# Designed miniproteins, single chains, continued (4), part 60

Each design is a single chain, and the fold is of that chain. pLDDT is the mean over its residues in the fold that is shown.

## One batch from the design tools (miniprotein)

Design m14074
Fold by ESMFold2-Fast:
Structure m14074 (fold): chain A 85 residues (1-85)
Amino acid sequence: SMSEEEKLKLAEETARRRAEELGGEVIAIHVEMKEDGSAVASALVRVGDEDIVIQVELEEKEDGKLVISTRSVTTGEEFPREVLE
């Protein structure tokens, strides 16, 4: 399974990638491990003249698969779910 450091790094990299896909600039990013073992990245992203918050959740399943869920907390928009085996 992935280490906590690897999960946090992947969550941050995913948040940055999604911000770039929106043509946005990452102003601030926070990463943390949750009590359930998931990694969360929360990024404040400037898109044009608007600031939005993107949240990435990385969860490791019992079979070792990694599930990455990304959403804009500000707009409610959900990005395509990613699964790594």
Scores: mean pLDDT 85

Design m14075
Fold by ESMFold2-Fast:
Structure m14075 (fold): chain A 100 residues (1-100)
Amino acid sequence: DLGEKILELVKEGKVEEALKLFEEWVEKQEEEVEKLLEKLGVPEELKKKIREVIEGLKEGMKKIIEMGAAGAPEEEIKKVAQELAAKLAPLEEEVNALLE
């Protein structure tokens, strides 16, 4: 599991290695998303919004990894993760509005 490997690296203080592993995984996911968007014929306006959210999620997860490596309280890390999850709900509604 990628998450377990990242967590292990963070616990060992190897934050740069954890961030690199995460970024490589995100790049692979971004390539798959771009292929899916092309296949579905998604409008450029919607593609831009999807890319902005992916970038926001990527930066948010990098912050969580860095906070964990710095020994931030679990409660603060959970709050940041919860805020990231909350950002997905408006996107789902906006995507539905643009597609239908």
Scores: mean pLDDT 74

Design m14076
Fold by ESMFold2-Fast:
Structure m14076 (fold): chain A 58 residues (1-58)
Amino acid sequence: SKLDTEVIEELTRQGITDPNHVSEAIETANGFVNVGFPNNLAVKMAVAIVKNEVELRK
């Protein structure tokens, strides 16, 4: 979907290419859209969450 593509593009810009992190971010972004957040905000929030989780795990 368009949302999934936008998540992948933003993660790639941040240097995050691990398929597990990509899948997590896509799932998170779709969750935000399902709760009523607009796509652009959902992408930004999901990418920020996954980036922070990656930093905390390493």
Scores: mean pLDDT 82

Design m14077
Fold by ESMFold2-Fast:
Structure m14077 (fold): chain A 60 residues (1-60)
Amino acid sequence: MKLKALEDFTIKGENTIEVKKGDIIEIEGGTIKVGDQELKLNPVSMKVAIHELKKVTEEL
């Protein structure tokens, strides 16, 4: 899944991913990638993260 950020925000987990308006967010399996930044989430946290991301992104 690829999403485009519509505004600046951060994704928080064990580490923090900084997202800027226009960045491409790639979601594959249990991993969220933005440029050279990556975050691994368990399936429950991933479902919540995708739901929240869809509020501030558009699907490509």
Scores: mean pLDDT 81

Design m14078
Fold by ESMFold2-Fast:
Structure m14078 (fold): chain A 67 residues (1-67)
Amino acid sequence: LQDQIDALRQQLLQLGAQRDKLVAKRKEAIKQGDKDTAAKLDAEIQKISKQISDLSMQIDKLREAQS
């Protein structure tokens, strides 16, 4: 069970790093006035944020099962 929690935590870290890179790119697109690119990056950030939320809920359920 701990192995599953650890695997999900690793995925969470990877998604977090990916989101951070997209946020940085979005800021640059906004500075350049590239509204289309900024909107596309915002959509990607939202998708990753949902995946992070879903993984966080799975981790919580597994922690409950482990205790």
Scores: mean pLDDT 83

Design m14079
Fold by ESMFold2-Fast:
Structure m14079 (fold): chain A 67 residues (1-67)
Amino acid sequence: MDKLLQELKKIKDELAEIGRRKPEVSASTAVWVVIIDKAIENKDQLSEQQLQQLIEDMKAARDKIEA
């Protein structure tokens, strides 16, 4: 669990940095950051499998917008 939360926080940080550098994707990164924040806040209501899926989805989203 703790390692999954650390991975989400890392992805969140990366998305926030990309949004700051690329105003064109800022709206998308802001939405994804909110999704990650809500998942972290509600971690006790989520399974490890749901957190793993979110990590994979967020990494895929990051990779698509990363330059």
Scores: mean pLDDT 81

Design m14080
Fold by ESMFold2-Fast:
Structure m14080 (fold): chain A 74 residues (1-74)
Amino acid sequence: MSRIERMLEQFEKVLEDILNSPRLTPEQKKTSIEALYAHAVRDARADPSLSPEEQREFEERARELVEKYLAKLE
């Protein structure tokens, strides 16, 4: 499994934890999901072991996951 695949699996697991949190309102879940994405992108860009191509792939695929999970809150 590639590093990007492992990062995306971990990212999706955290998204599912946010979606299934009984303590958060739908509005708070949306805010948490967007914040998670911003932090993950920043961390990926700061990671010297990732190529610029891998950073772009992670950002694009992570955004697709964010949109998928935001749609579940409607």
Scores: mean pLDDT 86

Design m14081
Fold by ESMFold2-Fast:
Structure m14081 (fold): chain A 107 residues (1-107)
Amino acid sequence: GPLDEARRHLAEAARHLQEAYEAIKNGDYEKAVEHFRKAAEHARRASDYAEQAGLPEVAEHFRKAADHFRKAAEAASQGNKDEALKHVEEGFRHLAEAMRLLDEAAR
């Protein structure tokens, strides 16, 4: 159902975010851009499914995470490590809050 799909896309967004973070640390900005874009797409899809599940607050956190991952991709494409990492931190914060709220909704 929509809740399971939101969880699946959340897990994929987190996986791509981790790969992008490691790529930034290694100076591989092209790889980081690719993974940030994939993280943003999965966060956006998680938002759509959270909305279908009747969880607008969860959907909003996924939307904000997606926006930060898109900004991280743009910063990485310009070689701006500090700006990219700032958006990683903010996006991760929203992704983590969405996860907590999803866990509460399933209880």
Scores: mean pLDDT 90

Design m14082
Fold by ESMFold2-Fast:
Structure m14082 (fold): chain A 85 residues (1-85)
Amino acid sequence: SPLDVTLGVLSSLVQLAIDKVLLEPDKEKGFQTGKEIVQTMKDIADSNPEIPEEIRKLIDEALNSKTVDDMLETLVRIQQKLLEL
């Protein structure tokens, strides 16, 4: 279904964000790149009203993260929720 395709894209983006945050030697650069990917996820979710509200709230929480560790914890929670759908 179109929803399954969109959820697959979000799963790929959350994995990319986790990888960029973990693998970038410059922690500030990794954090900013992670935020840019999460912003893309938010734009996709905002364009697709069928995405569950719990996923939208976690994406917003990730965007509002003040630390790398808070962002990573929230990204892992998004990944887990997407796998449960």
Scores: mean pLDDT 87

Design m14083
Fold by ESMFold2-Fast:
Structure m14083 (fold): chain A 82 residues (1-82)
Amino acid sequence: SLKLAKNQVEGIDVELELKLRRAKTPTERQVLRAIAYRRKLEILEPYKDVPEFQKLMDELERELAGLAPSVLAEAEELLKKL
């Protein structure tokens, strides 16, 4: 449901904030952000036809496009282990 998707995305943001406070390096922080953005996109994909979610997905895709390829690669490897 739309409400469940919104709640899941909000939960990822809360988890990200806590993890960022524990992160030791700028690279670790970027990897954590990449993981969060990828997880949000996965949750929102079934709802891509909803205008508000399409806008959020576009924003997340732009954020990911701004990250270094090495950061994206590390995030993808960590996501496979979840």
Scores: mean pLDDT 86

Design m14084
Fold by ESMFold2-Fast:
Structure m14084 (fold): chain A 67 residues (1-67)
Amino acid sequence: MKEKMEEAKKYAEEGNIEKAMELINQLLAEGKKPSAEDLKELSKIFKEKGYDSAAESLESYAKELEE
């Protein structure tokens, strides 16, 4: 899990939001929930890179995980 979240953050830093989202969806499909904190951090990276829509999607996932 940690490795996939770190890879997602790396893709986000590179501006590859599609790959970052695919890694998150892969974790969810496997029944493994990434931490809400990791998703919030990834969302911040997306916003810093200018991908506001993707960041909002990640914030939504983080809120669901905190429930």
Scores: mean pLDDT 75

Design m14085
Fold by ESMFold2-Fast:
Structure m14085 (fold): chain A 65 residues (1-65)
Amino acid sequence: GPELIAAIRQREVDELAEKYGISREGAEKVIELRRQGATDEEIIEFLVKEFGLSREEAEKVVADL
């Protein structure tokens, strides 16, 4: 149900945020962008601009999606 989907999403958000040191909000937006069909480059640019990640770190985040 919707509660189970929300719980799975929250776990994915928490794991991504902790692994890469980004905010939970940032991790949530990145996961949402991927689900909406955003390209690897679009997600990399988002992470670099919004969270000040290096391009190399942003590429690692995308590889884990």
Scores: mean pLDDT 78

Design m14086
Fold by ESMFold2-Fast:
Structure m14086 (fold): chain A 56 residues (1-56)
Amino acid sequence: HMTEEERQELLDYARELGRRYKENRTISKEALKKRFEMALSNDPEARRAFLEAYDE
């Protein structure tokens, strides 16, 4: 449902969000994954990018 351009921007945004959450680690990675699964279920790649940035 998203264009290639929107998808790329979403991935960058998800990565940035992951960085911010990594610095302010208040929620466990498992809980975060579940919450973002509902928010980013439209694009699992975005969720993956978020988690990758958060883990690294």
Scores: mean pLDDT 65

Design m14087
Fold by ESMFold2-Fast:
Structure m14087 (fold): chain A 68 residues (1-68)
Amino acid sequence: SYGYYLEEAKKKLIEEGVDEDLVNAAVGAILAGNSDEAIEIAAKTAGVSVEELRETIKRLEKEIEKLK
């Protein structure tokens, strides 16, 4: 299921040294529809830059694609 791939991709990014709060913000943004508004809200809530969050979302999506 998608939820399984999302959790596995999350674990891999954290193992690679990505900040857990940043990865959690990226997961939240994706689940909220990955809109510009969702990304801005997630970045503000996590205290990270929108640019940093967008790059983390891209990395998370690439890891999900590898697991399919």
Scores: mean pLDDT 81

Design m14088
Fold by ESMFold2-Fast:
Structure m14088 (fold): chain A 76 residues (1-76)
Amino acid sequence: SSSNQSNNMVNQGNSTRNQAQTMSPQQAAQQLSMTSNRLTNFVNSNTSISLSNKSNVLSVSIQNQRQSQQFQQQHQ
């Protein structure tokens, strides 16, 4: 609707390559399966690290008052 969007919908890039090559339904299904696997791997890797950090941060947030004491105990 905007005059600025007079451009092609595929102008914004990565979709252009896929549309130009005419992806098949079979190939789309295969890519979807690989996407799920990649997402699972990403979540697994980052979940462990993120969970560890969130657990620590949450503890500190709850114990706001004892933040400085915890640092001093560590350096001792």
Scores: mean pLDDT 50

Design m14089
Fold by ESMFold2-Fast:
Structure m14089 (fold): chain A 88 residues (1-88)
Amino acid sequence: SSLEQQYVSAESAVNILQSGYDFSKDKAEEYEKKAEEAEKDPELREKAEEYRKKAELFRKSAEASRRAKELAEERKRELKEKLEEEKR
């Protein structure tokens, strides 16, 4: 495959990982708010704990996507440098 094709694939990977990060971060914030609201009602104690667990899972997912994106961004940078060298 050409360096151009590899670069496009790397850019796509960055975009997918960014979307995954944004989704997981938004879901973590959503469940944190739901947990805080449920914590105000003693009858919803178990549901509040479930929301806290979901928030933690989405926070972990967001962090994993963030780390993967950093690696994909580095790969994209390396490929861009190789493309610039090939044109010289």
Scores: mean pLDDT 88

Design m14090
Fold by ESMFold2-Fast:
Structure m14090 (fold): chain A 84 residues (1-84)
Amino acid sequence: HHHMKSSDVARVIGLVLRGIGDLLEGNAEEAVRSFKEAADREVKLGEKEYAIRLLENGLATMERLGVLTPEQKAELEKYIEELK
């Protein structure tokens, strides 16, 4: 039922791709910021459940790559819980 403009979808996708790019370059801090920004936009579009899944998948990927500090992991976990 939520109507999204193509530009809104493109912005979210762009932020997710930027986060993935940051991870491949070893920039975990930038990746966390990009994923949080993408999730914030999804929440503003009424897609809170999708925002939560996006962040949980991002966290799981970053943990598998071993690129997160304990502080970065805690920050992202806290943000996910605050969205629930």
Scores: mean pLDDT 77

Design m14091
Fold by ESMFold2-Fast:
Structure m14091 (fold): chain A 66 residues (1-66)
Amino acid sequence: MPIQQQADRLRDQAIRLSLQGRYDDALNYAQQALDLVGRDNPDARSTLSSVYTSMGDGDTAQKYLE
């Protein structure tokens, strides 16, 4: 599977898990997507920001949106 499609799948799983309140699993998948596409990838960073926002960690969420 192309790297971008694999990262998109990981990001989708992270968002679904976050909506279910499964934040540890959501962060794991979001981090895997970021590691796959690189630290500066805006979609992967945005996904991590969304998960941290759902957790109530606005400071960490803003760090990923810089």
Scores: mean pLDDT 84

Design m14092
Fold by ESMFold2-Fast:
Structure m14092 (fold): chain A 59 residues (1-59)
Amino acid sequence: SKEDIRNYIITNYGSLVNYVSREVVGVPPFLARRYYRDEYLDSGDLEKVKELIRERADK
């Protein structure tokens, strides 16, 4: 669920920005902040969140 994914990210990485910068190669922390949206977590799928952020970073 969204809550489970959010809790996983916060517990293990401290923030979505830290998660993206560590797990999504090629996305700088400032871009991760720019592309962070609550709706990414609405997917309930951690790999889908990573893919969506990567797609947005390429635009």
Scores: mean pLDDT 56

Design m14093
Fold by ESMFold2-Fast:
Structure m14093 (fold): chain A 81 residues (1-81)
Amino acid sequence: SKAEELRERALEVIERTVEAARRIEETGDLEAEAFAALILMGAAVIRLILSRSDELEVLEEALERAEELLRRAEEKLRELE
């Protein structure tokens, strides 16, 4: 179903986001660790939404939010180079 496809895509994005946050924790100081913690909290919230909802609009919004978290995490990793 479209709901299952959206959930799977969002979960894949969340997995990549968590990995990026883990790398930020490894490369940074206290500010980098704080940023990673906020990203991980955002990922946890999106995961909760994905587990509780089958509404297409909610799942589409969750995917967009997950993609935004990934972009922010990857941008932070580039800054920390």
Scores: mean pLDDT 86

Design m14094
Fold by ESMFold2-Fast:
Structure m14094 (fold): chain A 64 residues (1-64)
Amino acid sequence: SLEELEEKIAKLREELQVIDLTSPDHLAKVRELLELYEKIDHPEVESLRRIVALMEAQRARAAA
């Protein structure tokens, strides 16, 4: 349901506040947030998608 999705979003946002920004767990949680945003057609979905793409590109460059 929409309420369940909103509750999951709230929980993920709380978890992201305590996760280190350089952690692979941070990117994984942001990806989960993006999937939930896409399911509810959130107005920020395109912005979040762009952020995820930039984070993934940065990770790839750091690994090279």
Scores: mean pLDDT 79

Design m14095
Fold by ESMFold2-Fast:
Structure m14095 (fold): chain A 61 residues (1-61)
Amino acid sequence: MKNEIQELIDLLEEKGTEVFSELNLKATIQELQDMLAGQVDPVRQEKVLAVLKKNLKPLLE
């Protein structure tokens, strides 16, 4: 999970501006950073990451 979160942050920092508005990109990166900082409950984190990965799949493929 932690490594996958960092990979998502890196992807969004490199390519996020191509597919997201600046506001949405900033908000998404902040949420992922909060997860890395341990500020999000692990169960909630897993559910949020599953939804985010599902939403990003069409953009990665």
Scores: mean pLDDT 72

Design m14096
Fold by ESMFold2-Fast:
Structure m14096 (fold): chain A 90 residues (1-90)
Amino acid sequence: SLVEEAFKRADEIVEKHWDDPELTSRKIRELAEEAREEFQAFLSKMSKEELRKLLEEVEKRGPGSQLLFQLLLSQSPPEVLAKLEEIAEE
């Protein structure tokens, strides 16, 4: 899926440019902007349990995937953020 391809690209960005945090941050932000609408639609359809599993799956990926996911979550609708707060309090 395009979502999985975005995570892979994010990990490749960090791997290639780990010694340049400014360039890495810029490229990850660009990727987040490209994937934003698709990720917002994807996350909005998820239950709290599905979001928990996605968080666990992303933690097993590389640092690029984690950075991309954090940026996309920060841009998510309030209902998604509320579910994330509930998960964090467990």
Scores: mean pLDDT 79

Design m14097
Fold by ESMFold2-Fast:
Structure m14097 (fold): chain A 61 residues (1-61)
Amino acid sequence: SSKKEEAKLYLNKAANYALDGDAKKAEEYLKKASEHLPPESIKTLIDSLNRISGVELKYPK
């Protein structure tokens, strides 16, 4: 399996933590995912989660 599939699992973890109100853990998994996914994919997820979850997630860098 590619590292891209592992990154998708990190995105799922980030989404779950964000929906649970844990922005810090969500940002940690977003950072791990950003190592193997284009910035546009990370941005799209962050924008969606900020819209629906009520947390304010920061872009990893």
Scores: mean pLDDT 78

Design m14098
Fold by ESMFold2-Fast:
Structure m14098 (fold): chain A 83 residues (1-83)
Amino acid sequence: AEELKKKAEELLKEAGKEIPELEKGTQAVIDALKESFEGGAAASRVLAAEARKMEDEEKSKRAVELFEQARRYAEEAARLEKE
C-alpha cells in the first residue's frame, strides 16, 4: 500500500509540474490521498474530469492519463490496506 501511495504522489507531483494550470488541483489530490486512499482516488477522478475540459487537447490527454494512473494506484492501495 505505501509503495503505491508514493507512486501516486510522485505521479501527481510530476503532473503538476508538467501542467501548471492543474498544480493546485494536484496538491488537493495529494492532500486527500494522505487522508485516505479512497479520498485520493475520488479526488483524482474529479481532477481527471476537470483535465478533460482543458482546451489544449494534448495537455488534456496527458493530464487525464496521469490522473487516471494515480487513481488506479490509490484504488489498489485502498484494496491492499483492507487485507
Scores: mean pLDDT 75

Design m14099
Fold by ESMFold2-Fast:
Structure m14099 (fold): chain A 95 residues (1-95)
Amino acid sequence: SESSKIAHEMLFEALNGVPEAERLKAEGERAEAAGDYATAAEHYRKAGELYRRIGELGLKGAALSPHPSETVVVSSQLFIAKGEELEARAAALEA
């Protein structure tokens, strides 16, 4: 169905974002460990935005699927939470 095709495309787009989000998070952690809080905050904010987008796309894809995967729903919710935590961490480092 059209909904199944759109769901697949959304999940594919979400998966393509994961390596970039993980790399930005790792760069943020590296910068924070080095005491470069400004650079860490920038990377955490970018990573947080990507993780939140990944999770939102995953939830939208699951909602359009005729048989929503519980694994996809749970993973998507965790990505959104991770994004929110990283955005909060960025704000704390800029304070």
Scores: mean pLDDT 84

Design m14100
Fold by ESMFold2-Fast:
Structure m14100 (fold): chain A 68 residues (1-68)
Amino acid sequence: SVDEEAEKLLERLEELKEKALEQGNEEMARSYTTLIALIKHEMARGLLSAEGIKRLEEVVEELEKKTE
């Protein structure tokens, strides 16, 4: 389901946020925090779609490359 995909993405984002903080990358940690808040907001409003999740996964992939 969309909610299950969103929860998995949130778990991944929390892990990436922790990794960024451990590396002292406050800018990337802030980016992950913002994205987490956005996803939670869209979930709460029931506006998150399967296509929206796929687009967010692409954004996460790009941010992960910058965190490494």
Scores: mean pLDDT 81

Design m14101
Fold by ESMFold2-Fast:
Structure m14101 (fold): chain A 80 residues (1-80)
Amino acid sequence: MEEELREKALKMLEERAPGTLKLVGESFVKTTSRTTGLPIYSLTVRGLTDNGHELTATVSARLVDGKAELISESLTETPV
């Protein structure tokens, strides 16, 4: 699960800033859906570009038939 989310997040960052991104942070969080009682996994990766921008990619997934099913993905860019 975590590695699948990491691969997706890194791909999002690489597509936005190919070959120039320095990774500066990562967090993996498991939460429980209050409505379904099922686990939801979220991974956030942060990177800095050579152009002075910070990119934050967040990917969330649930388990369906033992496999990660993406439920959301987000990419934000902030000048620093």
Scores: mean pLDDT 77

Design m14102
Fold by ESMFold2-Fast:
Structure m14102 (fold): chain A 79 residues (1-79)
Amino acid sequence: SPPLPKVASVAGHGDAEKVKEEAIKALEDPSLSALSLGFVVDSEEQRQKAEEVFKEIEELAKKKGIEFSGLIVDHVPAP
Protein backbone atom coordinates (compact mmCIF):
# COMPACT_ATOMS: atom_id res chain seq x y z
CA SER A 1 0.00 0.00 0.00
CA PRO A 2 1.23 3.55 -0.63
CA PRO A 3 2.43 5.49 2.44
CA LEU A 4 -0.28 7.56 4.13
CA PRO A 5 0.16 11.36 4.42
CA LYS A 6 1.86 12.36 7.68
CA VAL A 7 -0.46 14.26 10.03
CA ALA A 8 0.52 15.92 13.32
CA SER A 9 -1.96 16.70 16.11
CA VAL A 10 -1.21 19.14 18.92
CA ALA A 11 -3.69 19.82 21.72
CA GLY A 12 -3.61 21.76 24.97
CA HIS A 13 -5.70 23.11 27.81
CA GLY A 14 -5.03 26.75 28.72
CA ASP A 15 -1.32 26.81 27.74
CA ALA A 16 -1.12 28.71 24.44
CA GLU A 17 2.70 29.06 24.47
CA LYS A 18 3.28 25.30 24.87
CA VAL A 19 0.83 24.48 22.07
CA LYS A 20 2.55 27.08 19.84
CA GLU A 21 6.00 25.61 20.57
CA GLU A 22 4.85 22.05 19.80
CA ALA A 23 3.09 23.18 16.59
CA ILE A 24 6.21 25.02 15.36
CA LYS A 25 8.32 21.88 16.03
CA ALA A 26 5.81 19.77 14.07
CA LEU A 27 6.00 22.21 11.13
CA GLU A 28 9.81 21.72 10.99
CA ASP A 29 9.21 18.17 9.68
CA PRO A 30 9.52 18.40 5.85
CA SER A 31 7.40 15.22 5.43
CA LEU A 32 4.40 16.75 7.24
CA SER A 33 1.21 17.03 5.11
CA ALA A 34 -1.30 18.34 7.67
CA LEU A 35 -1.38 19.89 11.14
CA SER A 36 -4.36 19.82 13.52
CA LEU A 37 -4.53 22.09 16.58
CA GLY A 38 -6.98 21.60 19.45
CA PHE A 39 -7.42 24.04 22.30
CA VAL A 40 -9.59 23.83 25.42
CA VAL A 41 -10.13 27.22 27.07
CA ASP A 42 -11.50 28.19 30.50
CA SER A 43 -11.82 31.93 29.86
CA GLU A 44 -12.22 34.63 27.20
CA GLU A 45 -8.56 35.62 27.74
CA GLN A 46 -7.41 32.05 26.98
CA ARG A 47 -9.67 31.99 23.89
CA GLN A 48 -8.07 35.21 22.61
CA LYS A 49 -4.56 33.78 23.10
CA ALA A 50 -5.56 30.50 21.41
CA GLU A 51 -7.00 32.42 18.42
CA GLU A 52 -3.75 34.41 18.12
CA VAL A 53 -1.69 31.17 18.17
CA PHE A 54 -4.03 29.59 15.57
CA LYS A 55 -3.61 32.57 13.22
CA GLU A 56 0.20 32.53 13.54
CA ILE A 57 0.46 28.76 13.00
CA GLU A 58 -2.09 28.79 10.14
CA GLU A 59 -0.04 31.46 8.32
CA LEU A 60 3.21 29.52 8.85
CA ALA A 61 1.59 26.25 7.66
CA LYS A 62 0.17 27.99 4.57
CA LYS A 63 3.65 29.32 3.67
CA LYS A 64 4.99 25.74 3.94
CA GLY A 65 2.10 24.20 1.93
CA ILE A 66 0.81 22.24 4.94
CA GLU A 67 -2.94 21.79 5.49
CA PHE A 68 -4.12 23.40 8.74
CA SER A 69 -7.19 22.74 10.87
CA GLY A 70 -7.97 24.06 14.33
CA LEU A 71 -10.66 23.86 16.99
CA ILE A 72 -11.21 25.88 20.17
CA VAL A 73 -13.62 24.40 22.73
CA ASP A 74 -14.92 26.00 25.92
CA HIS A 75 -14.25 23.87 28.99
CA VAL A 76 -17.53 22.69 30.54
CA PRO A 77 -17.21 21.23 34.07
CA ALA A 78 -18.50 17.69 34.46
CA PRO A 79 -22.05 17.56 35.95
Scores: mean pLDDT 79

Design m14103
Fold by ESMFold2-Fast:
Structure m14103 (fold): chain A 61 residues (1-61)
Amino acid sequence: LSDEKIQEIADHAGVSKEQARKAVDTWLRSQGDSVEAIIDKIAEEAGISREQARKILVALV
C-alpha cells in the first residue's frame, strides 16, 4: 500500500496519516478476525473512533 493511498485513506476518514498507517498495519495483522473485531482493534490501536475505523476498512476492501 503506497504512502499516497494511506494519505487518501487518512483524508477520507478524517484522521492523521500516522493513524491511517497504524490502522492499515492492524488490519493486515488481523486477517481472519470478524469485521467488528477488526474495527474495534483499529479504533483502539490507532486511537480513533469506530466510525473512522469503519471508513478506513471500507477503503481497504
Scores: mean pLDDT 80

Design m14104
Fold by ESMFold2-Fast:
Structure m14104 (fold): chain A 75 residues (1-75)
Amino acid sequence: KEELIEKAKELFKEAAELLQAAQASTDPEEKKELIRKATELAIKGLELYAEAYPELKDTAEEQIKKLEEETKKLL
């Protein structure tokens, strides 16, 4: 269970780094790809986090939906 939390944290860190790279990029296509990858990692992190904390499953589902909607607006 601690292992799931550590993996989730690693995925969130990677997602944050990709989002920073997207903000620094001047290429629109590169920005879109980085945002897509960051969103995929963030969703995976939220899934693992919800598995470690089942009481937060509903909150994680809401955050995943929000990320998917925000990503559609950016792409």
Scores: mean pLDDT 79

Design m14105
Fold by ESMFold2-Fast:
Structure m14105 (fold): chain A 83 residues (1-83)
Amino acid sequence: SARDELIARIAEALRALGYELSKEEIREALESKEIGNVLLPPEVREALDALGLSEEEKKKIGSLVFEKEVEEGIELIKESVFK
């Protein structure tokens, strides 16, 4: 579907910028009713703008990117301290 194609393009664009996000995580973020106020890195914002995302959709993806970076940081700390 056009939606699945868009989700795949978002995943590829974010991967090219160093963000490992699954298509399922991206889909769930876009379907969320919650809009975060996280500031997107300029490179991420430019990539999402090129894909034609709305301001609300960009904020949802921005919140997901921020959440994933925080989770990855916590895992790195756990791996270093508890393994």
Scores: mean pLDDT 72

Design m14106
Fold by ESMFold2-Fast:
Structure m14106 (fold): chain A 74 residues (1-74)
Amino acid sequence: SRKLSKEEGEKIMEVILEVLKKHNPEMAEEIEKKIKTMDLTNEDEIKKILHEALSVLSDEAAKELNKKLKEIID
């Protein structure tokens, strides 16, 4: 698996927050607060946030998130 750069980690978090703000704005605020304390170069921390976001999104919103993430991680 490819190691994430800080720039890629920041873009992933931006996309996650964009989708959450659209579909679940309350959870977007909670996750945004968590992101401020996180190391965005740490793949495991990014995966934990992604898993948390996916758990509160509908199947439709989760598909939108996955599509946008593929554009960042070629």
Scores: mean pLDDT 77

Design m14107
Fold by ESMFold2-Fast:
Structure m14107 (fold): chain A 91 residues (1-91)
Amino acid sequence: SEIREEFLERALKFLEELLKEEEVTLEKALEIAKKNNLLDPDKPEEDSLKQFLALLVKSVGLPAPEDLEEFLKDRERLEELYRRLLELLGL
C-alpha cells in the first residue's frame, strides 16, 4: 500500500541520516526518528522508537532488537538493515 511504501521511504531516510553519524546514540536516533515522523506522538519517545525499529526489522525478516542502545551501536546490523530495506524498495 502507499502508506506502507511512504513509511519505508521515511525509514530509509532515518537510516541514511543515522549512518552518517560517527557515533549513534539513543538521543540522536530519537531526534532523527522525530524529524522523519516515525514516532507515535501518543507514546513516550523511547517506547515509540523501539516499536518503530521492531516493525522495521520485522518487515525485512530480521529479529527484533532486545536492547535498543546495543542495536543502535551495532553499525554492521544497521548497515544490514539499510541494505535489506533498499532491496525491499527495489533500489
Scores: mean pLDDT 81

Design m14108
Fold by ESMFold2-Fast:
Structure m14108 (fold): chain A 76 residues (1-76)
Amino acid sequence: MTPEELVKKGEEYMKNNDYKKAAEYFEQAAELILKEDPNSPEAADYFWKASQAYMKAGDLEKAKEYRKRAEEIVKK
């Protein structure tokens, strides 16, 4: 799948309140974008969306993990 396809699936799962699957798709999109460009602001955005989705899913540890990954990209 392309990052764009993964993001679209993540957004669909967010609308359906399946936050865990939404987070997994945003995570996969961010990882693919990051592999092509390690400094991509888009990768940071999708790690933050994954973090928000994990927060809504009640997975606070993963929410914190992906928030940290997003911050490490943006703050450099």
Scores: mean pLDDT 83

Design m14109
Fold by ESMFold2-Fast:
Structure m14109 (fold): chain A 71 residues (1-71)
Amino acid sequence: ADELIARGEALLAEGVAALRAGNIEEGERLFNEAMDLYYKAAELAKDPQFAAEQIGRIWNEYVRAAAEARA
């Protein structure tokens, strides 16, 4: 589970960087991949609260990055 979270964090950071660079398609792909890893981590942990907390955090980071990418 921790390995999936660490990889999700790395993909999230890459997604933010891609969106800020104007690579919208790449940024969205990376965010979707990060979200998938967090869903898998939550499924393995069998913890819906963990899933809700991590999803909320990722969504907030995505919204901020997407707003910055909107030229």
Scores: mean pLDDT 74

Design m14110
Fold by ESMFold2-Fast:
Structure m14110 (fold): chain A 97 residues (1-97)
Amino acid sequence: EEEKKIYIEELEGVIEKAREEGNEEMLKLAEEALKKIKEGKISKEELETYLLRLYLLELAARGQLRPEEYEAGLAAIEAGPEAGLEYLRQLRAERLA
């Protein structure tokens, strides 16, 4: 129950940041995730997938990902949150100290 509130607050923070930075892709994704949480139509796995996609967008916006790395990350996340986490773990080991 507290987890849902934490995710809502986190997503609202991402929405504010995306608006300030003019990152429409991040804004749209965060708003979509927030809507699904508020509607109660989101599974834990789907929520984790949204959070991973938002994290990947943030890394790309900071210039910490090449386009190829971003696309590979999206493909991994689409396969599931476990695959997405494994990809990010590999990126962290190789480049993201």
Scores: mean pLDDT 77

